# Ledger of designs, part 82: designed miniproteins, single chains, continued (4)

Each design is a single chain, and the fold is of that chain. pLDDT is the mean over its residues in the fold that is shown.

## One batch from the design tools (miniprotein)

Design m14829
Fold by ESMFold2-Fast:
Structure m14829 (fold): chain A 99 residues (1-99)
Amino acid sequence: MKEEMIEIARKLGLSDEDIERLNVILEKAKDYPTLLEELYRILKEMYERGASPEAVRKLIEAFENALKAIEEGWDEQFAVDVLRAFYEIILVNERLAEE
């Protein structure tokens, strides 16, 4: 899953610096399989929809914020809900939502 997410991010046009950042974040998230599975689903959907590198960077920021929420004492489901909410905003802004 981690290596597959990294490959999708590269195909979506992320820089080597962004890929290294994602790699570090995925390692921090290793104990949160539900959050990782949600990120993987979103990245695959973004790839299918032809999302911009900017949209993917915004998703990575949202994922970092979701992990921070867990560190602050929120449960993994709350972190998943936060990630989903930010993804919906990204879809609207990038016009990746269905017409």
Scores: mean pLDDT 80

Design m14830
Fold by ESMFold2-Fast:
Structure m14830 (fold): chain A 92 residues (1-92)
Amino acid sequence: MSERAEELFEEGLENMYSDPKKAAEAFREAARLLEEEAEKEPNPDTKEHLEMLARALREMARYLEKGEPEKAEEVLRRLEEELLERRKKKAE
């Protein structure tokens, strides 16, 4: 993940409950950057991971725009669980 996408992701997390609109904008911009990285990624596994992250961030942004930060948090929790399971399978 690019440093800018990571910064935007962190900004989104910090603002999810205090400023959901700002969090939604941060997550949408992070997703856009991840989608651009995925298009340039020659490794199919890495591309799939970037696309998965971008999809989750766009879903979170959509819930935050609707004033549903609890549902955005549920998306984040599911994403964290998926990332942990993928990491366990690739730990050789």
Scores: mean pLDDT 81

Design m14831
Fold by ESMFold2-Fast:
Structure m14831 (fold): chain A 75 residues (1-75)
Amino acid sequence: MREEIRKKAREEAEKELEIAKKKGIKLSEEEEKELLARITASRVVSMLMEERSFTNEEIIELYREELERERKELE
């Protein structure tokens, strides 16, 4: 299910953000949320692409949909 893919993508994105913070990268709360949303959306699209082929237009649309979804969940 796509929900399982989204969960895995968020877990990976959160780990990546944790590593960045440990290295001393200073981000505002808004910058952290935006970065987390972008990383999560990108990972979801990559995981979906492993299941089937997509056109460039479909990839862009999927990324936009997942990015908007993650932004709403972080608000």
Scores: mean pLDDT 78

Design m14832
Fold by ESMFold2-Fast:
Structure m14832 (fold): chain A 67 residues (1-67)
Amino acid sequence: DEKKTKAVIDLLKESTAKRLELAKKYGIPDEFVFETGLRAAESMARMLGLEDKIEEIKAALEEFFKS
């Protein structure tokens, strides 16, 4: 489902931005935030039946993290 895949990507991008803001305040490394984001992507994709979209979701997040 393309709509669900987009929703997962959008949600994780928004949550990552918020987590980065808080991590900076508390001295938590960016790499930790990115790693937990990628793990969340895999978990959410599997729960929603989007296993074939895991690599697409992870690639979108990795590109976003480079920004």
Scores: mean pLDDT 81

Design m14833
Fold by ESMFold2-Fast:
Structure m14833 (fold): chain A 70 residues (1-70)
Amino acid sequence: MSTLTITGAENGNTISLVTDGDGTLLEHVPGTVTNVASVELTGEITPTLRAIADAIRRSTGPITSVAPKS
């Protein structure tokens, strides 16, 4: 399993995503992060998750994650 955690510099809010080895979303902590302070990857790091983390690290805008509509 891989965990991606995004932490905001301005508000201290976090967004967390937990995926399995196939990239299937297992857990999700929704939120809005303004001015990303850190992006952390743990567990089995896939090229896709690495690319997402790198894109988020370069972002200067707000990042919002919400629970998927079923």
Scores: mean pLDDT 66

Design m14834
Fold by ESMFold2-Fast:
Structure m14834 (fold): chain A 68 residues (1-68)
Amino acid sequence: MTPAQKLGKPEEGKVWVYDPETGEWKLVDLSEIEEIIGVADLPGAKGPALKVKINGKEYYVALEDMKE
């Protein structure tokens, strides 16, 4: 289950990102995303994801949560 399905749909301009160091999902503003690094697999083999950089650290956004 994606964070949008489990934790609720994010507010406009925000996105759920997965922190691979803590194993936690958190909400960030889209404006905090410094760079889209590329396409990757979500940790735990739960489908395709975007790897993004926020404040010098890499996070994952589930592609299924980006589809509208």
Scores: mean pLDDT 69

Design m14835
Fold by ESMFold2-Fast:
Structure m14835 (fold): chain A 85 residues (1-85)
Amino acid sequence: SQREADLATLEAIVADPAKKEELLQGLDELKERIAKMDIPEELKERALELIDRLKQAIEDGDAQGATEALAELEKVFKEMLEAKL
């Protein structure tokens, strides 16, 4: 499943300091992009909060928590795409 694949990927990332740092930088760039998007404010706030939760889980080495935050973030991204259509 995608969730199992995401968990395995995040476990590998949190175990590798270089990959962990790269992902955290990518999440900061994603936050900046989302903050500038013309989308409903409620969806923007939810996405930014979930990215912060994902960053915290990655910093803590919590691959399970990171996978859960990623799954919720994917749901918000789907809602964002639907809101633009």
Scores: mean pLDDT 84

Design m14836
Fold by ESMFold2-Fast:
Structure m14836 (fold): chain A 72 residues (1-72)
Amino acid sequence: GSAEMDAAIDKAHAAAEAGDYEKAIEYLEKAIEADPESPLVPSLLEWISQLYAQMGDEKKAAEYRAKAEAAK
């Protein structure tokens, strides 16, 4: 991925470790925006899905899982 994508992923990890799942999702969305053609995009979308599931938002979790599958 790009340096911008990598920086956003690092920030997402830090936010997730702090328990700030909403902030982690924001950084992951920024990572995808920085390099939408990256082969990492499906994995980042799966990670967003997992974070929504962790927050109890099953509808958003399912939505992002579908996006991840479509991006493969």
Scores: mean pLDDT 85

Design m14837
Fold by ESMFold2-Fast:
Structure m14837 (fold): chain A 79 residues (1-79)
Amino acid sequence: MYTISADMSKPVSVDEVKEALEKNGIKIVSVEGNTIYTENATIYVSDSSIVAENVSEEDVEKFINALKSLGATNIVVTK
């Protein structure tokens, strides 16, 4: 499982992040406040950053594409 972190050039809403993930083929299970849950991953949304934990290897490129569509910079992937 991978952790993906990204800096945001501008604030994004949880709904914007959810929509970007869904458009890139990621199934959303639930949303609780500023946290988005998929089957395996937990995504934390803040004013300046997004952190996704427990991302499967297959979904890494989908997450990166979603984050880039939101104007993310400094995308870092760790195992």
Scores: mean pLDDT 86

Design m14838
Fold by ESMFold2-Fast:
Structure m14838 (fold): chain A 100 residues (1-100)
Amino acid sequence: SELKEWLEELERTYEIAKSRLPAELEPELERILELRKRILELIADNDPARREELLELARELLELEVRVRHRVQRDEEAYARALAEVDALAEEFTDAVLAA
């Protein structure tokens, strides 16, 4: 089903984010875990009357997951840029020493 495929993609994204997890993200991760549990319970109940509730919870979960992932990726990009700047400064210093 479309919902199952969507949840599987969310799960893959969550595992990636979790592997890079700083302590500051724990509140968002606790909320993600709570939402996942509620969604799994609704799927297990298999009640057509609760399908809209399931979709709303799934959207909230996806939004939180995307937010966590984007924050982790942003922090890694900033770190990579800082390392590149340090490497450039190290090369400049080496050249200056060799010229002396």
Scores: mean pLDDT 63

Design m14839
Fold by ESMFold2-Fast:
Structure m14839 (fold): chain A 89 residues (1-89)
Amino acid sequence: SFKEKINEILLKHGIIDEPLDDSTLDLIVQIIVENLDKITEENKLEFAREVLIKAGIMSQEEWDALPKEKQEALAEELYALAQELKKEL
């Protein structure tokens, strides 16, 4: 499921140590859906940052402390999920 993919991405990159509960995953999905028309290749990094901060997964300071490679990997994977979701809607 889309929620399982979110957990897999965040666990794989060490953002979370245990899978998120359904309510947190539902919040992440809602934030992505509400912003689908605004997500582009150009803004995927800013979008990933906003999703993680608004969902309460991390603070702005914690995002800024992440290695650039990890920020870019998260942005790419969340952008890919958003594109998959657009095709299913």
Scores: mean pLDDT 84

Design m14840
Fold by ESMFold2-Fast:
Structure m14840 (fold): chain A 77 residues (1-77)
Amino acid sequence: MEVQKKVSEGTGLVIEAIGHEVEARILIETDPSQLAKAQEQVKLAEERAKKAEELDKVFGEQARKSVELGRKAIEEV
């Protein structure tokens, strides 16, 4: 029962982190002048990753990968 609750909540947080990463990448790839907005999306992904890590380190690792992808996309501008 506890494992099922953690999986549902952790999966939700990882999906939210991925969503923010995708938005950051779309923003910067579409218009480099949107750098500030892309950085805000990466920040939101970081907040989701932190919450995921508090539930379980595996979910934290999955969410952090999305944060790293967003950061790399921003750095490549």
Scores: mean pLDDT 79

Design m14841
Fold by ESMFold2-Fast:
Structure m14841 (fold): chain A 63 residues (1-63)
Amino acid sequence: SSKVKKEILKLTKEMFAEMSELINRYLEAKKAGDEEAVEKVLEEIDRLHREYTEKMEELEEKS
């Protein structure tokens, strides 16, 4: 449906914006040599990916 397509686009844009912020944090942590900060950011990226995957699956089930 058109509503589902619009929601998918919205989620995709939100995911890209949040991922961009995490990538910036990752690069800064790498420059600083902060391995603990790098690991933390990678865990947040994994969490974000899972959250958006679940939301996308819910939308696909409603279509």
Scores: mean pLDDT 82

Design m14842
Fold by ESMFold2-Fast:
Structure m14842 (fold): chain A 72 residues (1-72)
Amino acid sequence: TEAEELLKQAEEYLLKSQEAKKQGDYETAIKYLSLGIKYAVQSALLLGDERAAQAVEVEGQKLLAELQAEKA
């Protein structure tokens, strides 16, 4: 389904973010993490799961803030 395709894209971006972080490329890691969060939220909203969408947003923003702090 469309939601499954978005979730697959989210997973691929999250993996790319982890790879970039391992290489010390925090700017690329942040970019891919942002995209992964966006697609995961969109997938949850398509499934009508607003609670899951909010949980992904909250946890995602926390992870982004931690990654930004590590970059500084």
Scores: mean pLDDT 85

Design m14843
Fold by ESMFold2-Fast:
Structure m14843 (fold): chain A 69 residues (1-69)
Amino acid sequence: SASSAEGGRRAFETAQREGGLDPERADRAATAAVIGASSGDLERGTRLVQTVAPEMSREQARAVVEAAA
């Protein structure tokens, strides 16, 4: 949906700006964030983002998930 696309775009931009990720890794992080946000489990979403980008802190990964919501 349009709202999911918008959330994914915000998460992608946040992953690049805060995580310093390249576009391919930022896209994977954004996808994990959208899945986490859509399930309502931000803690699980944060762990999924960190699985894709272990260099990101928990706080940075949480910001990516929140951007996807």
Scores: mean pLDDT 80

Design m14844
Fold by ESMFold2-Fast:
Structure m14844 (fold): chain A 95 residues (1-95)
Amino acid sequence: SEFDEVRKILKELEDLIKNGNFDEALALAQKRLQELESKPKKTPLDLALSSFLQGVIAYLQGNTKLAKVYFLQAKNYGKLAGADYIIELSEKYIK
């Protein structure tokens, strides 16, 4: 399902960040964000993922204040999409 693809992307990003592979995490987040932004119509799940990816990019670039804004947006879109996994991860990063 599309929810399984989102979980896979988010897990890959978390594993890269956890292992200190920040350059690879940044590149992956930017690539996936560009793919989402190219879609002519975006679902709430697409908006949740794109907001989360923008949060990761801001975080990795040292803009923690901007990152938290994007993680809050990801949580809100995640609620609209019924995507529990992205809600949980977003809450983890805005604490």
Scores: mean pLDDT 88

Design m14845
Fold by ESMFold2-Fast:
Structure m14845 (fold): chain A 90 residues (1-90)
Amino acid sequence: GLKKAFEILEEYGKKFEENLSDREKSIEIFLKALEEAARNTPDPELRELLLRAAEAFKRIVEEGKVTPEDVEVGKAFTKAVQEAYDKLKA
């Protein structure tokens, strides 16, 4: 479960890096990565967090404004990804 979610994030991370020169493609790849990871995680808290991150990022891109709530979602997402990575390394 967790390993599959991480493999999806890693694959989309590579696609994101390959498309850094194209902002619109990079945004699309990032959103797809979050949605695919959410679909493949068995952890309901991580799934909700990934979906909230996708919604927040889409809204930020469309509105051009970051809210304090978006910052908190971003922090929680970063922590969850780091914890998942550490579990895979152990």
Scores: mean pLDDT 67

Design m14846
Fold by ESMFold2-Fast:
Structure m14846 (fold): chain A 92 residues (1-92)
Amino acid sequence: SMEEAIRNTVIAILSAGLYFEARLALKTGDERYIEDMRAILEDLISLIEDEELRRRVRELGRQIVEAVRNGDEEGLERYLEELNKLVTEYIK
């Protein structure tokens, strides 16, 4: 449906936005990027209709924020990759 196509497009845009904001937050330590990441994660979670996937994305979101706060570049890359795989599978 058109509604599903729009929702999936927004999910893809939010996922890409999260990747860039997370990288900027890690690089700069600027709390504004962390706040942007949280807003993107909340919006992304709200668009997911599958309860189990919503729970997993929420958990990954917490791990992503923690990795950024700890300067954990390897952890951040891993969590972002896992989130991207889950999201791309969901919108197929």
Scores: mean pLDDT 86

Design m14847
Fold by ESMFold2-Fast:
Structure m14847 (fold): chain A 65 residues (1-65)
Amino acid sequence: SELERVERLIDLFKESIEKNPKITIEDAIKNANVFLKTLEKRYSPEIVEVAKKKIDEFINELKKK
């Protein structure tokens, strides 16, 4: 399904941030915005909204560390 593909893409995005110890919070936010804009071009608003929530949760967890 499209949701499963987007969840896989979200996991790959999170992994790319976590594997790069030099990435700042500001860089992570910028990369997240670019990622979400690419999803908006290819997927439904409902699927993009799920991605936005999961990415926002991930960024908030990064800010607490």
Scores: mean pLDDT 84

Design m14848
Fold by ESMFold2-Fast:
Structure m14848 (fold): chain A 87 residues (1-87)
Amino acid sequence: MKVKVTLTDPEGNSVTLEVDFRTLLQALVEAGLLEEALKVIDAYRNGEKKLTIELTPEQGRRLAEALKRLTGADVLPVVTRIELEFL
């Protein structure tokens, strides 16, 4: 299952990626965002189509690093918002 992930930095720059749902969950777990990972699982299980999660700059930096490692894609160095669309 694919998820469209839009990452936004503090300056309003954004990057959109399509990732596997499992890859997204792995990135959140590796970034130490377990509460956010559970929100993503709950949104999917409840049949929600979209989910927005706000992050601190430190949380966003860790997530950006994890996503870059797992996907190889160029991502923003700091992310303060992620917007998910379940495909």
Scores: mean pLDDT 84

Design m14849
Fold by ESMFold2-Fast:
Structure m14849 (fold): chain A 97 residues (1-97)
Amino acid sequence: GPLEEAIEAVLRAAEEGDAEALREAAERLLRAVERDPSRLPQAIRAVQDAAERAKSKELAEIALETAMRLMELAENREDILQAIGAALLAIGRLLDL
């Protein structure tokens, strides 16, 4: 479905180092989560994986921005904490790159 396609696009863009593709995939991911908030944990995991794979500061920054936007969509403590985890991982990558 739309979320699975967006997750695949995020992971592919991160692996290939394509910042424009990652921004587009992140917007698709956010729209999919807005339509089905129950799928937020899967989206957070995709952004976390993208942050870990980020080969440039720009890719890590996109992952950070996306994690922060997913956090704003979170309605429960567990999802908020997972989104914070993804954001912290992206910050760590920015410092290492």
Scores: mean pLDDT 88

Design m14850
Fold by ESMFold2-Fast:
Parts: structure tokens; sequence; C-alpha cells
Structure m14850 (fold): chain A 83 residues (1-83)
């Protein structure tokens, strides 16, 4: 569900950053992955709450990767889409 989508996005960002990806790129990739995962969750009937959860996960992952702009963008995009 929504929480799972958020966890996947956040873990992906952390894994990439720890694996040697630049924090800036890791954050952007986390945002992209969370949006894709959120879209799948929405398609499976989780609705706007899944998109919000995916955005939160991407934002947390981006923040841990040191990309505050990507974190803000992920949260804003998810909230706008869920509205």
Amino acid sequence: GAEEAARIGAKGAEGMAKGGFPPELAGGLAEGMALITGGVALATGDGPEAVRAAGRGAAEGAERAGNEAAARGAREAAEAYAA
C-alpha cells in the first residue's frame, strides 16, 4: 500500500547514496521512483493517500541524501497531485 511505496522510495535513495551516488542525484532518483511507485499504488486503488505517502518517502530519502530541493519538490508534487 501507500506506506510500502514510501518505504521503497526512501530505502532506494539511501541505498544509492551509500553505494556511491552523489547525494543530489540520489535525491532526484528517489523522487522519480516514489512518483512511479505512487502511480502504481494509485492504480491499484490506494488513491490520493498512496501518492502522499510516496511523496513523503521520497522527501525523506532525498533529505537523507542531502538534497533539500528534491525533498521539497517530491512533497509538493505529491500534495498537488493528491489534491
Scores: mean pLDDT 61

Design m14851
Fold by ESMFold2-Fast:
Structure m14851 (fold): chain A 73 residues (1-73)
Amino acid sequence: SVEELFEEIKKVMEEAKELLEKGEISAQEAWELIIEKTNELIEKNIDKLSKEDLEKISELLHKFAEEMLKLSE
């Protein structure tokens, strides 16, 4: 379901953030990881996603980007 897709994206973001906070990966690597995985998930589910769903995913990515930016500055 779309709800499961959102939970999967959030899980990837959480895992990337934990790796970054532990110093296992850089902010750039964390961003590249989430973009790659999110794009794969969108492409596989594009027929199931409404415009509203895509907007919600965009909001999640924007919030993640803001967190990465704050950690980099």
Scores: mean pLDDT 78

Design m14852
Fold by ESMFold2-Fast:
Structure m14852 (fold): chain A 65 residues (1-65)
Amino acid sequence: MRKEVLAETAVQIYGMSEGLRVRIEKVDGEWLVTVPAGRGEAVAKRAVEMLQSRLGEKARGRIVP
């Protein structure tokens, strides 16, 4: 639980540093990172890597227009 909160916070801070709002959810045991289109693809990739490395759980990115 604490590790999950710290990982989510780190990803949110990273997103904000890139000027983007990132939505983080856990759906069916998998982490979902949603970012806006444009610069969001690189941010989503890095955020997924951060969640996977910190938590050892499945994560994927979603880009919305």
Scores: mean pLDDT 77

Design m14853
Fold by ESMFold2-Fast:
Structure m14853 (fold): chain A 59 residues (1-59)
Amino acid sequence: MTKEEAIKRLSEAIQRDPRFSRQGMQAIGLINEDEQKGIKAGEEVVEAVEEALRREEEA
């Protein structure tokens, strides 16, 4: 996954659930400072958002 792809997915995820926007913004900042660390942090945020949304859909 490229840096730009990570930022795009992260941005989409936090837009779907603003409660994660702070973690998402931190991850975007980390991508600029430490690309690999930021991408991992972003992936965690995306997964958390997607799981929260899936739980609502499946309920």
Scores: mean pLDDT 77

Design m14854
Fold by ESMFold2-Fast:
Structure m14854 (fold): chain A 55 residues (1-55)
Amino acid sequence: SEAEEAARGARAGAEGRLPAGEAAQASKDAWTYMQQGLASGEAAEDARLGSEAWG
């Protein structure tokens, strides 16, 4: 799903595996999906990690 894709991007960005712009956008998208209740479990954790690194 788009929420899972964003969460994977947020995780990769937090780990330094994406360009800064892509990492920041993936983090924002993943956090938005989590806030809408569209991400839970691992995806929600990945969104939190991305937000901590790039938010």
Scores: mean pLDDT 77

Design m14855
Fold by ESMFold2-Fast:
Structure m14855 (fold): chain A 60 residues (1-60)
Amino acid sequence: MFELDEVQAVEVALLIAKETGVDPAAVARAIMETGDPKEIARRTGVPEELVRKAIEEALK
């Protein structure tokens, strides 16, 4: 499980929103609730690969 703070969750959500056009608030909420890329992908409709990549980029 990824442990992301609120700022990191927003950064990841904005990266995903830029690629997909999804609501960044919904993505940030999913990240803070689960921390699991697969579950975030299921809740938001974003591909799991993109969720994982965005989280890894935000943690660098």
Scores: mean pLDDT 77

Design m14856
Fold by ESMFold2-Fast:
Structure m14856 (fold): chain A 69 residues (1-69)
Amino acid sequence: KEEEERRKREAELVQKINEILNSEHPDLDKLRELLDELIKGFPESKQELYRQLADEIIKRIEEELKAKE
């Protein structure tokens, strides 16, 4: 039951994250918030790894947007 709800929430968060990533002007603050919510649902042993990956993704997007200025 909780596993079903967790998977549903993960799918919704992933969809929202993909929408932001595919937008012409991605909202990085919202992206970070959604990634944090997604990672919070993961097992504690995996949260550190996924937080690091999320930070890398956001950093790359920030650098790409910054380079266009």
Scores: mean pLDDT 75

Design m14857
Fold by ESMFold2-Fast:
Structure m14857 (fold): chain A 96 residues (1-96)
Amino acid sequence: MDKAKLEEQIKKLEAEIAKDPNNWEAYLNLAELYNLAGDFEKAVEYAEKSIELLKKQGIEPGAAEYFTLGMAYSGAGDLEKAREYVQKAMDLVLER
């Protein structure tokens, strides 16, 4: 991925969040892009915000939210939390 294109997508999602602060999908997408950019601390922040907004809306967070958070914690060096959230995501995929 072109770094300039990655930065442009991040700016667009940040603008979407500014317009609709309850858009949990925009927070999840932003967390995924920050994981790709190597800004794992921001990826954790935005993934946690996505999960918070889902719970506030009465929606159970899914495997994608927990995988994204687990990857972010892994990149940030918090291997205990990374393992915990990746395991939660795997359990959701395996429990049909």
Scores: mean pLDDT 85

Design m14858
Fold by ESMFold2-Fast:
Structure m14858 (fold): chain A 94 residues (1-94)
Amino acid sequence: MEKELEEAAKKLGVPVEYVKAALEKLPEAEKELEEIRKRLSSTELGRKILRAAEELYEALLKKIEGAPKEEIEKQEERLRKLAAEIEAEIEALE
């Protein structure tokens, strides 16, 4: 494990201590994200926000893979529509 971290640090051009610090912080960051996800999923609006995140990742993946422009445009249109619905629901909250 330690020698693998040193090799990874050399490939990235950063000190091994930076890689170790990032790995130590990752579990805490993942725990924070999981708590946020749980709170979001407990509400209907929160579930829509999580769906929008999925659509965003799908759109980015399609761009990376060089998918046809029509597929990318459909994905982005879906995301814009969902974002508008989320914004309207947030504005309706007191």
Scores: mean pLDDT 69

Design m14859
Fold by ESMFold2-Fast:
Structure m14859 (fold): chain A 64 residues (1-64)
Amino acid sequence: GSEARRLITRGIGLILRAMGLAIEDALKQGKPAPSVDDYSALSEEARRLREEGLRLLEEGDKLA
């Protein structure tokens, strides 16, 4: 495996983890849990992050 693939994979994992922590922190602040409607808005941003991550993964694979 190439270093590029490793870094990109770890990067995606960190981003997802950071998002999870941010959501949990917001809930701890007394905010209500996300609803189905919130999932629609969140899925849009999540979709963009996933697409970006996939593109980076593909590019890293080509570099290898």
Scores: mean pLDDT 58

Design m14860
Fold by ESMFold2-Fast:
Structure m14860 (fold): chain A 79 residues (1-79)
Amino acid sequence: SDAAAIAAAQAQGISREEAEKLVELRKLLEEGTLSEEQKEEYARVLARLAKKAGKELSEEEARKLIEEAYKEMLELKKK
């Protein structure tokens, strides 16, 4: 459920607004409807989340991970 995903994000120290945004971006990724702007936004949120978790992940590296995940979702839809 969305409530569980939002609660999990907040447990990692993300604000409610950021958590809601993360849930929405994840849905768009899974649908294969992420815009270029939304991919950049997702990368920023992911990089910030990684930093809070004590992991080093740049926005550029996060963007690359999101592009790979998005490409994989689009390939799954072709089957």
Scores: mean pLDDT 76

Design m14861
Fold by ESMFold2-Fast:
Structure m14861 (fold): chain A 87 residues (1-87)
Amino acid sequence: SAKEAVAEAIARLAASVDPSAAELARAYAREAAARHSAGELLRHVAGGLDTAVADARAGRLAPEIGALAAELRERLRELGRRLGVEL
């Protein structure tokens, strides 16, 4: 299904940024996909990443987490473009 394809794509993007996060990202994406359409899932994840980047800049999260979130956010934007979802 579209939701499963999006969840797996998000998991692969997370794995490409941090391979150790692959299993956790897949579990999170599958759980979120149960409650969201494909577009809503992409926007939900994008919003969480934007918050993480902002929190890192404000000193509320480690800079390393902010850097990973920013990289994943950029890759997610490309995925959204391919699926016709503005992120």
Scores: mean pLDDT 77

Design m14862
Fold by ESMFold2-Fast:
Structure m14862 (fold): chain A 56 residues (1-56)
Amino acid sequence: METPEEIEKARRDALAEAEKSTVEEILQGLDRVAQGDDSPANAARGRAYVEAALAK
């Protein structure tokens, strides 16, 4: 069971990394999330990458 703190940290870390990444690198990050588990933290990373890609 993941804590809300772990989920929020995963989202923030993914968003911060995506801010410095190209669209191609963000899409590669999304591919890794898609190959990952169904955890809330992994889902939060995916949402952060989608938001960052749309902002580019």
Scores: mean pLDDT 76

Design m14863
Fold by ESMFold2-Fast:
Structure m14863 (fold): chain A 88 residues (1-88)
Amino acid sequence: ALPLYRPDDLLRKLLESTGETKETYTMLEILQAITQYIFDNKLIDLKEDPTIVRLKGTLLGEIFGVEEVNINDGKGIIELLLKHATLV
């Protein structure tokens, strides 16, 4: 079985904005929802750098505590998410 995580209030608010309503999630489900949030909010400027996610002033930026992340840095993104998700 894959490990399950309980999101904190900030991460849960973001997950709910993507249509998620569960109490616990796998890390893959959280990553999918984060990717959907990035896409839906157009946080990547394809004309400047398609690998950089612009987070300043966004809920995801508040969660991560940084102004930008690289979309290809899956390990860095997971480390930032683990500060807001508790293993159950």
Scores: mean pLDDT 85

Design m14864
Fold by ESMFold2-Fast:
Structure m14864 (fold): chain A 112 residues (1-112)
Amino acid sequence: MIEERIEEFIEELLRDGLVTEEQGELIKELLKKAGVSEELLKLLEDFAEKLKNKELSDEFIKEVVKELLEKTDSEEKFANLVQVLSILLSGAGFDSQKLTEEIVKLKEEELE
């Protein structure tokens, strides 16, 4: 069940030290508000695994943002999922500016 998988995801983030308890609760609410699918949750799980292993690349961040944009039907849902990525990146000490730049590029391409 999706809610059970969200709970497991948050527990893994807490165990791996990627988020605080407060950040974990925020991510849980954002995922529920976004109506995250099992496919999108799997994408976020893969993102967190690469982040934990220090294997996160600019190309992978771009692919994740593109998948979120393609698989969300509203700007509000997309924004909630992007906020999840931002929390994860911040917790690991990564530069959130690159995420913002990739979002701007993708939005400019979609508006043309």
Scores: mean pLDDT 76

